# Ledger of designs, part 29: designed miniproteins, single chains, continued (4)

Each design is a single chain, and the fold is of that chain. pLDDT is the mean over its residues in the fold that is shown.

## One batch from the design tools (miniprotein)

Design m13045
Fold by ESMFold2-Fast:
Structure m13045 (fold): chain A 61 residues (1-61)
Amino acid sequence: MLEKGLEAYREKKYDEAIKYFEEAFKQGNPEAYRLLAIVYADRGETEKAIEYYKKAKELSK
């Protein structure tokens, strides 16, 4: 899941990247929250970016 999301993100296919990262975090992968924060920030969705960044920071301990 993460590899496909990262590939989509590199190609600036943000909607596809979000889809793959959402599937990854539903499977409990904490890196997916950080990657979702990055994608939402790049799209200008600052409030969503902050929310996912906080979750990533909590789960990456």
Scores: mean pLDDT 78

Design m13046
Fold by ESMFold2-Fast:
Structure m13046 (fold): chain A 55 residues (1-55)
Amino acid sequence: DVRKRAEEEARRSEEGARKAKESASKLSPELAESIKLLAEVAAETERLVAERIKA
């Protein structure tokens, strides 16, 4: 029936949107990891400099 077809079409549209989101997500994690690493290195460097000044 027409209603069932519209529901199925809506579901397929949602699946397509989800797939696009997933492929976009794949690019995101690498950047997030890089940012995290950079923040950690910066914090470590700050600590090292502070320790040297204290000494």
Scores: mean pLDDT 71

Design m13047
Fold by ESMFold2-Fast:
Structure m13047 (fold): chain A 56 residues (1-56)
Amino acid sequence: MLSGEELLEELRRLEREAVRAAVAGDTARMEELKERIKELEKELEEKGLGEKVKAL
């Protein structure tokens, strides 16, 4: 089970990858990354860490 800190680090990594995909024009990859980001955000909210997500 990942800690909240580890989930936040993964979220930041995925957001960085999404920016790179957008700059490269890779729409398909960007959409996949957005979906995974949504899933991580839900998991962080369930753990009571939604405030940290909003800080990004």
Scores: mean pLDDT 74

Design m13048
Fold by ESMFold2-Fast:
Structure m13048 (fold): chain A 118 residues (1-118)
Amino acid sequence: MSPEEVVKALKVFVEKMKELLDAGRIDEFLDTAISFLRFLASAYPELADFLNEAIRRVEELKAAGRKEEALQVIIDTLKFLKDYVKEHVTDPKIQEEMLAILDEMISLAERALERVRA
């Protein structure tokens, strides 16, 4: 998969996450975040083991009704992905676009976490 195709797919995930958060659909927000991580594991096989462990933990926490902890795993995973992008994505334009998308996803997940805590 090309980096440009990855960026395009990530933008679709962000738009869906924003829409679900605005609607208060936290379970569907978590499902969308899981789908995003599965997509990245397919696009970047070198991250597959790390991302599949994060997915498993989020699914287990969601099933247990531990939505706050599930959202925190998503936030921590996204922060790791930002560091990975800074180190390994050498195209400046693709790096900037990926980092902007990850920052928006982190912001959305942090807002979802605040809603769950309220």
Scores: mean pLDDT 88

Design m13049
Fold by ESMFold2-Fast:
Structure m13049 (fold): chain A 60 residues (1-60)
Amino acid sequence: MRERGERILREAEELLQNAGTLSLDEVRERGDRLVREAEEVPEVLPYVERLRDSALAIVS
């Protein structure tokens, strides 16, 4: 679970870093998928949600 959460969190951080090169639909789809995966790892869920929301703010 810990390693899984760390991978999901890293992918969410990468999404934020690349948000400016992606469309709104791409960021939403990738972000929603990461949040869905993070629901199985409640320790990282709030961080992943925040990173997704930040990425969406960049492309909105």
Scores: mean pLDDT 80

Design m13050
Fold by ESMFold2-Fast:
Structure m13050 (fold): chain A 61 residues (1-61)
Amino acid sequence: AIKEFEATLTPFEKEMIKSFGTGNADSQLQGEIAAVERDFLAKAKAANLSVADVLAYIKSL
């Protein structure tokens, strides 16, 4: 599930998410996080993951 989903991510996506998952983000980072979340939600849906699972994964980075 989560590991298989993570395997579909590019190195670039993993790097960006680590930066965004710090818990503190200004207005510009909020916009970038939203774009990454949309892409993640599409991939998560293909892997049968819920929105909550994806957000928990991003937060865990």
Scores: mean pLDDT 63

Design m13051
Fold by ESMFold2-Fast:
Structure m13051 (fold): chain A 76 residues (1-76)
Amino acid sequence: SMEELLEQFKEEALKAAREVAEEGRKKGLSDFEILGLVNQKLGELAAKFQAEHPEVPLEKVQEVVMEVMNEIMEEI
């Protein structure tokens, strides 16, 4: 279902975002720089997901990206 696809996308996006944030912290990057890298990574993942699943509305994909970004902001 669409709901299952979006939930899987959210799990993958959260994992990738946390990996990017961890690597940024190891390199001594600021929170601002880390958020920039996370945003870039989420954009790449969203574009790939949309290409693989054109039937999923862009608005729903963007909602997941915003949810993941908010989670990362709470963890920094």
Scores: mean pLDDT 89

Design m13053
Fold by ESMFold2-Fast:
Structure m13053 (fold): chain A 84 residues (1-84)
Amino acid sequence: MKEKEEARKKIEELAKEAEPVAEEARKAIEAGDWKEAAELYEKLAEILERIAEELSVIDEEAAKRAREMAEKYRELAEELKKKA
């Protein structure tokens, strides 16, 4: 199953991309930089949506959870923008 193997590799790459963005988002919140934090959480939501798309090839249930998390991150980004 080449499709599932390729999807897993993409998920690993996306997860590695997400780690530094999540750390920067936390630091931005701690610094009170709400605008930067909002942009970073919006980027995390985009990464999670891409992970969800790849997960749909492997595990539809996990893909749904990833999409739900992406939606929550977008909501958080909107809330942070209002504080900025």
Scores: mean pLDDT 83

Design m13054
Fold by ESMFold2-Fast:
Structure m13054 (fold): chain A 86 residues (1-86)
Amino acid sequence: SMERQRLIREAAKLYTAGNIWVVAAEVNLSLLEGERAREEAAADYRAAAELFREAARLYEEAGELEKAREAREKAEEAERKARELE
């Protein structure tokens, strides 16, 4: 259905945005040193986790259970990485 396709497209956009925030966190850690870099990376990972959780919700609503699972795993990994920086 068109509704299902719209949900999948929106989920994919959020999933991609989540990946961009993960890359931003990794760049901050690679190019910057010290406590501020860790704080900024933790915030970036948390932003990624929220985007992945929303993507998972939309994928689940669309019936894309495998994509929803992948997005949830990405959210858990991003949240774990954020906590490790604190």
Scores: mean pLDDT 89

Design m13055
Fold by ESMFold2-Fast:
Structure m13055 (fold): chain A 61 residues (1-61)
Amino acid sequence: MEETAELAKKLARMLGAAEGLEVDEAALEEAAERARELVERGVDPFIAAVRAAAEAVAALA
């Protein structure tokens, strides 16, 4: 769970930087929470992290 949440935060930072967006700590924490929720619902940990990161960055665009 924690590895997936940390991966989501890392991916959100990377995706935000690539798009020239500022990803603040609140957005990173939302990505982490979303990733944990998806894993608890049975989503693959890697897919959960990618989806959560993409959703967080899209919300800032």
Scores: mean pLDDT 81

Design m13056
Fold by ESMFold2-Fast:
Structure m13056 (fold): chain A 66 residues (1-66)
Amino acid sequence: DEYTKKGAELLARNKYEEAAEYYKKAIEADPNNAEAWFGLAVALRALGKEEEAEEYLKKYEELKKK
């Protein structure tokens, strides 16, 4: 997925807000994309948004059961 790849590139460059935007686009395109939910949680944690990050991490964990 192009959006997930772009998000990962932005995370590597410490562009956390932009990374989160791309991961959100990936989730909008495919809500079952576990990698995008995990990436979004990582980006939000880096931005200090711990509560939101934990919510998205739970979604990632739920999807990994499938």
Scores: mean pLDDT 84

Design m13057
Fold by ESMFold2-Fast:
Structure m13057 (fold): chain A 61 residues (1-61)
Amino acid sequence: SMQKIKDEAIKIVKQKMPDVKEEEIQKAVDEAIKAGATTAEDLASEALGQITVKRIEEQRK
């Protein structure tokens, strides 16, 4: 199910970026789903990219 895939993607992102809040990880995973990712690995990869971009934008302020 998509819910199980989302949960696995969140787990992967938490392991790679333990300093990121789960709320931010959840939002990034939701955006990855909207972008067309269908596997936990693809969702995690897209979510990591989204979080990285957001952190860079925060740094620019």
Scores: mean pLDDT 80

Design m13058
Fold by ESMFold2-Fast:
Structure m13058 (fold): chain A 91 residues (1-91)
Amino acid sequence: SEAEKLLAEAEELLAKAEELLKKAEEALEAGKFEEAEKLLEEAKKLLEKARELLDAARDELDVRTYTARKLRIIGLEIELELLKEKLKKAK
């Protein structure tokens, strides 16, 4: 279905965003502030795209599936903001 394709694409983007956030944390711990900033910007774009795809699939998704994926996006957005604050304080 169209919703299944959108969900699968959103899940792939979320997995990539998680990987970028981990790399950003490692770069931040290593003092590579410019690298960390770029990784966080890329993660933000992927999370925004995943949210758009999930919202586009909303009407065809079970409420439970939609809610679980929405919460995962929110969790990653919180992690992104925490890493941005750490970067700001480390500079």
Scores: mean pLDDT 88

Design m13059
Fold by ESMFold2-Fast:
Structure m13059 (fold): chain A 78 residues (1-78)
Amino acid sequence: SRLEELKNLLREIGKEMGISFSEEALEALARYILEIDPEDPRETVRGFVTYFDTQGIKHVTLEQALRYIELLKQSYKP
């Protein structure tokens, strides 16, 4: 499914940057990416992984994923 493809993309790019995700965090982030339907999902995932890296997060929990999603929803209006 598209959701599983996005979860695998998060795992792949995360692994390249030394970042892991809980299964619940992967689902939350992948569902959010599916909702926003970005033109470049790979660049969107790279941005997410880079954010967690800049925060010093090496293992992303559900709580950390949800906090980031809320930040994204609130921090920018078109």
Scores: mean pLDDT 84

Design m13060
Fold by ESMFold2-Fast:
Structure m13060 (fold): chain A 78 residues (1-78)
Amino acid sequence: SLAEQYRRAAERAREAARKILEETGNEEAARLAEEAARLAEKAAEAAERGDLERARELAEEADRLAREAGELAREALE
């Protein structure tokens, strides 16, 4: 289900935040990854309510933040 997919995305984003802190110490990148996880959880909740448009909007924002977190983490290693 969409809710299950979004919950898995949230779990991956939290793992990413932890690894970013462990490997780079970049608090800003880790914070963005944590925000991505929160939005993915909200997307799952919206999907469970049947609000598919809201769920997609939240999921898109989560993906954007996760991508930004990854970019900052890479910059911290360079």
Scores: mean pLDDT 86

Design m13061
Fold by ESMFold2-Fast:
Structure m13061 (fold): chain A 68 residues (1-68)
Amino acid sequence: ALTPEQLARAEAAFARFDTDGDGKITKEELAAVLRSLGVTDIDGAFKLFDRNGDGEIDFDEFVAVLTR
């Protein structure tokens, strides 16, 4: 599970990239957020999302990637 500090940082980073406030970000925005959190396996994260094919990620999906 994410630490409270990592979760707070993830929420702040996600909100920064969610400019429309709809609770979704693109794969490119996800990659930037993950890098800012120190995640190095960006390809592994994208492989998880490649199943849906819509190119948009909500906060719950984003947190699921971080908690793997």
Scores: mean pLDDT 68

Design m13062
Fold by ESMFold2-Fast:
Structure m13062 (fold): chain A 75 residues (1-75)
Amino acid sequence: TADEVARLATEAVVAATKGDYEKAREKLEEAERLVEENPDSAEALRAVATAYRSLGDYERAKELEERARRAEAEK
């Protein structure tokens, strides 16, 4: 669910603030797997994008944010 993706994304950010970038990446990979199962969830895509931005991966964050905008805008 989007809530589960948001939780994993938050855990990734917390891991990164502690310097544990390996754990942060593992949490983000899990969140991305859940997003692929629910590709229509703009909320989930934004949660993962925010986490990548917090990790300094602006390119990946931008890709996910664009996917989220398209999911909401395309009817």
Scores: mean pLDDT 77

Design m13063
Fold by ESMFold2-Fast:
Structure m13063 (fold): chain A 56 residues (1-56)
Amino acid sequence: MEKYKAVEDFKAQTPEELTIKKGDIIELLERLDDTVWKGKVNGKEGLIPIEAVEKI
């Protein structure tokens, strides 16, 4: 299971996006492209920018 850590806060701008806080552990669900991935945090799923996370 691939895990990533949020390196900055990101606030969702659309219903499809996931709000994350710096330090959150994100489970990678799907790589959509090289800028946006689908992830899961605290039981919530949504799109996240790859720039906001780093691999653990």
Scores: mean pLDDT 79

Design m13064
Fold by ESMFold2-Fast:
Structure m13064 (fold): chain A 79 residues (1-79)
Amino acid sequence: DADKLAALIGSAGDELAAAGSPEDRPLYRLAAAGAMLEVRGEAGRRATEAALAALSPEDAELARRAREEALERALAKAA
């Protein structure tokens, strides 16, 4: 269920943002939003790729890692 997975990704992203440094919170939220859009299809994946390409290499790497962590947590809860 894409809707349930998207909700779990959003929740995991909020948890990561709350636990992380305040300056990194927008990147954690961007990563979670990207993962949520990717589970909904191709157009979402293209939009998140464009957003990540606009970030610095350091911020893009942090966002990619945060995305992987949020998705992993969401998939574990969905199992």
Scores: mean pLDDT 72

Design m13065
Fold by ESMFold2-Fast:
Formats: structure tokens, C-alpha cells, sequence
Structure m13065 (fold): chain A 55 residues (1-55)
């Protein structure tokens, strides 16, 4: 349902925000930053696809 897609979009937005916070707090650890940046990109791609389904 549309409501479930909207909830998934919210969850992905929260997850992306959490990844950004981890990156900000882990600037002294380049390996962890690189891993989190990769995870964030995957979340952003999925979010883009979900948003297209609502258009």
C-alpha cells in the first residue's frame, strides 16, 4: 500500500541521517568513514527508487 511505502521512505531517511552522524563522529577513522559512506549510497539509491514509486 502507499502508506507502507511512505513508512519505508521515512525509515530510510532516518537510516541515512544515522549514517551521516556516524561519519561526522568517526572522522578520525577513515576505514569506518569509507564503509559508512558506501552504506549511505546504497540507502540513498533505494530511497530514490521508493520515491519514484510514489510519483
Amino acid sequence: SKERIELLILVYKIAIGASELVIERSKDNPELVAEEEKAKKELEERLKELEKELE
Scores: mean pLDDT 85

Design m13066
Fold by ESMFold2-Fast:
Structure m13066 (fold): chain A 58 residues (1-58)
Amino acid sequence: VTPEQRERARALILERGHDADLRAIAEEAGVSPAAVSRIRRELEDEGSAAFAAEAAAR
């Protein structure tokens, strides 16, 4: 997995929300669903509370 693909998957997760289909994100970013799952876990670790608050504020 390249850093660019990882960054793209991360952006897609943030834009579409964590409820979005991992398969669809994996297809668009060109990574495996397992890689998307790891990136999502990292985002949750970094700021799950802040992430949820931002989504609620919209």
Scores: mean pLDDT 70

Design m13067
Fold by ESMFold2-Fast:
Structure m13067 (fold): chain A 58 residues (1-58)
Amino acid sequence: SAEELIERAKEFGERAAKETDPIKYTGLLLRAIGEALQAHLEFGVEEVVAGGVTFRFG
């Protein structure tokens, strides 16, 4: 569901924000973007908020 994709994006985004290893940070950020983008493409979600950071899609 859209809600599950949004929640996963938020969780990966929050984990990325707290990660100090650049390789792990990049992996988590890509996962967050992927989940948010899937929610946009499949369900038309335009916005995902993760720990004060907003991902917006056109």
Scores: mean pLDDT 80

Design m13068
Fold by ESMFold2-Fast:
Structure m13068 (fold): chain A 58 residues (1-58)
Amino acid sequence: SKELEEEKNELQKILESDKNLTVEKADKITEELVEKMNKAKTDEEKTKEIKEIIEKYK
């Protein structure tokens, strides 16, 4: 969905642009994202998980 792609793009920009984000922390965020995406069955669930990660780490 468009909303899911927009949220993915925002998270990717945060991961690439955050100068205080260590490689270790970025890897941890990426691993968490992959696990949550694998467990989510709908675009709505995936969008909610990405929003949670953004709020948690931004």
Scores: mean pLDDT 75

Design m13069
Fold by ESMFold2-Fast:
Structure m13069 (fold): chain A 65 residues (1-65)
Amino acid sequence: SSLLEDLERLLKELEYLSKTDPGLARGLGRRLIEGARLVLPSLSPEERKQVEEIIKRIEEIIEKS
């Protein structure tokens, strides 16, 4: 899924951003989680599990910032 590929790329960018601008990373991470949650109902069960795992990783990044 292009969505999953995009989310994995954004996750890596967010982790880098968290080291250079933690405040901006927290804001963007929260927006990314919000957007990802909005698409969950339209995804297959397998894609939903993968997106939920990415959301958890984003939460971990922004909590450490």
Scores: mean pLDDT 83

Design m13070
Fold by ESMFold2-Fast:
Structure m13070 (fold): chain A 58 residues (1-58)
Amino acid sequence: MEEVLKKVREIAEKYGLSEEEIEAAVIAAEDALKAGADPEKIIENLEKSLKEKKKEKE
């Protein structure tokens, strides 16, 4: 769990999210993991969302 949450934070930082957005992403990932979600799917969904957001920002 710790490793996945760290990776989520690093990915969010890499894509230039605000501190509030980073915290929201980490909380969402932790909740999903506690609910039995696949760690790889959590990371994939995050990357997909951030790629879409980056396109709108640029």
Scores: mean pLDDT 76

Design m13071
Fold by ESMFold2-Fast:
Structure m13071 (fold): chain A 75 residues (1-75)
Amino acid sequence: MEKAREAIAEKVREFLLSLGYPEDLAEEVAKRVREDPTKLVSAIEEAAKRHGVDLTANQIAAAALLAVGTMLEEE
């Protein structure tokens, strides 16, 4: 559902912002997740590379877990 994708994208955006990452990076990841949530990990990696930000594996895993948690809460 489009609503579920938007909720996941917003949660991922908020999570990245809470870690102190730039809004442009968070918005780019959110946009890609809205298009295809299965690409969450790749979207984070691509945005980080484009913005010159080094994300740890733990930060990527935490963002993915948060997105999955949002999906479970919507059901």
Scores: mean pLDDT 69

Design m13074
Fold by ESMFold2-Fast:
Structure m13074 (fold): chain A 64 residues (1-64)
Amino acid sequence: MKKILVVYGDDEEKVKEVAEMLKEELGADEVIILTGVTPEEAREIAKKIEEETGAEVIPVGVPP
């Protein structure tokens, strides 16, 4: 089963750093970076990806 990591936050550089670190630690097959979205919007996107792909989707919010 594929693992997809969805990392979201307002600081694009920080979000990218966290995404790279967590991809390695969690063994995620794919990473999706979202900036300028609310936590609610990010969770909705994650659910849609999970429904469309059947993958395990892990949403992670990066604090400011």
Scores: mean pLDDT 81

Design m13075
Fold by ESMFold2-Fast:
Structure m13075 (fold): chain A 80 residues (1-80)
Amino acid sequence: MEEAEALLREAEELAKEAAKAAAEGDYEKAAELLERAAELLREAARLAREAGDEELAAELERAAERARALAEVLKKKAEE
């Protein structure tokens, strides 16, 4: 599970960078960072499921969906 934990940490770092980019008004960059975080969270969920941790996999999948939803909101802000 070290690989899944590393992916989760990378996703958390990307989410923090996205928050900073959004605060600076760079909504397009913030959306891209959150989309990357969502992909890492899905990969971490896949690894958790392969390891037999279905509860963690479900939590990571929900986190990925939240990140993607926020990225979509930020993309719409960038289009304004």
Scores: mean pLDDT 83

Design m13076
Fold by ESMFold2-Fast:
Structure m13076 (fold): chain A 95 residues (1-95)
Amino acid sequence: SMKRLQIETDAALVLMGISVLLRFGDLSEETKELLRKLAEALGKGDWEKAIEYAKEAIKKAESEKATNPEEAAAVIKLAEEAIKVAEEAIKLGIK
């Protein structure tokens, strides 16, 4: 299915971005744990859990924006992209 291939490609791009942030980003350990959980959920196709962890990561990153604005913005952007991928996968019935 072309739709499945698109979702898998979009999820892989988000996973790559998370990997870069975990390796090179100056992130709090709590934010790193949320990104690891998000990556695991995306990798398993657990779209509902991916949305949950992405929303938690956005909330945590927003709380850290005053002290670490660039890393917080990167986390928020990736988590928003993860939510879009997961919501589209749910809408299309992809498991």
Scores: mean pLDDT 88

Design m13077
Fold by ESMFold2-Fast:
Structure m13077 (fold): chain A 84 residues (1-84)
Amino acid sequence: MEEAAREAEEAARAAEEAARELVEARARGAPAETLAGLALRAIGDAITAGLAARRAPESERAREAAERAAAALAAAGLKGAVPA
């Protein structure tokens, strides 16, 4: 449980950072390739956080981390980009 919770928190932080960078890059008119790379990074990290939370379903910390990652994607306009 501790490893899965840690993995979820680390992945959620990475997803939040990538999502923030995406919003900032979009605001400054960055090239499409840069925006795509940041979006893929945010989505990948959010998937990692979600998978870690599924491995530790009793961990409140892992669940909260996955929810934070999903919220970061939604705030960046990537809601629904994570597979079910």
Scores: mean pLDDT 80

Design m13078
Fold by ESMFold2-Fast:
Structure m13078 (fold): chain A 100 residues (1-100)
Amino acid sequence: SLDVEVYLTLAEISVYLAIQAAERGDLDGAKQSAELALKTVRKAYELATDPAVRRELQAAISELQKAIDLLDAGATPDEVIAELNKALEHLERARALVRA
């Protein structure tokens, strides 16, 4: 489904922007990009019909929410980046499944 693939691509870009912001110590920018990624992944989840894709997207939602919670708690950039990378892995797996 083209719409799911588009939202996955946009979500991956938003996660990369969040990681780059966190690497610079821009935690406000990291949060804004992570929140955008979360909203975009939720849209992909609503459109996805494949149970395997939906499981990967639900995992990505969970990791993105955890990254946002860490940012709100004043966690280190390294802890935030670790959770964002976990979300990214799930998004990449979802994209591979959509293209299979």
Scores: mean pLDDT 90

Design m13079
Fold by ESMFold2-Fast:
Structure m13079 (fold): chain A 73 residues (1-73)
Amino acid sequence: MAEAEERLRRGDWEGAVELVGRLVEEGRYEEALPVLRALAEKGIVEASGLLTEALVKLGRTEELKEMLKKSAA
């Protein structure tokens, strides 16, 4: 968790994607969410898919709708 956020803060996109991907695989969606949001906003395709999964699992319907609208437009 903290390590993935720190990598994101340092601009290490690849390292952040790797760590946050592992958090999602472990079902640690709430911990992955802030890193996934930042990576998806930067256009990292891998993070966008993981963000969708995390938002669905956490029930954050409004944020999920906004993300899907942005992808469809």
Scores: mean pLDDT 73

Design m13080
Fold by ESMFold2-Fast:
Structure m13080 (fold): chain A 80 residues (1-80)
Amino acid sequence: SMAEEEKLYERYRKLAEEAKKEAEELLKEGKKEEALLVLEIALGLLRIALGVAKLIGDESLAEKLQEIIDELEEYLKKVK
């Protein structure tokens, strides 16, 4: 259902935003390697979710997950 897809999107959006926040806190402490690890773990989880969405044929969810992945990848590039 659209409501279930929206809730999954919101959960993965929150995962990405929490990872960014944790990375920002780690960067303030000079812990760049730990910040990168947090972002890479979040990206890994999002990529697994994207793979599942593609496997079950949920194109709408796959597109939304790809947007979150692209945003997080761009953020990670700025941290590197």
Scores: mean pLDDT 85

Design m13081
Fold by ESMFold2-Fast:
Structure m13081 (fold): chain A 57 residues (1-57)
Amino acid sequence: GERARELMEEAVRALEAGDTERSRELSLEAERIDPETATEWSLANLDRITAAERRAG
């Protein structure tokens, strides 16, 4: 649902800020609440996620 989408959005923002631990915690919480929505959001935002990972790593 909406909460899982909000958590995934926050996770990517945390990753873009260099907070990899916070990003991981938020992603895991989204998957725990609504794994289907978390997966769909990740696929829809794959380019943004991979760009954030490259900047953070």
Scores: mean pLDDT 83

Design m13082
Fold by ESMFold2-Fast:
Structure m13082 (fold): chain A 80 residues (1-80)
Amino acid sequence: MEALKEEIRKKTEEIKEEAVKWAKEKGASEETLEKLREAAELLEEAMIAKYLEGDEKKAAELYAKAKELAQEVLEELKKA
């Protein structure tokens, strides 16, 4: 269980780093980059809650917040 949790964290960190680099190259502001990082972290926590903890309610709440922040990031990038 712990090994899978650590693997999820490693993979989500790699994806986050790539997404942040891409957004930076697109001219995203530091505020937009911080929202992107927060959305990625919430998504990671949601996946851990759903697949390792079995807490579907916690996972849904974290996923909803991650989706909201990701939408804000997309709207900011769309304006650029």
Scores: mean pLDDT 78

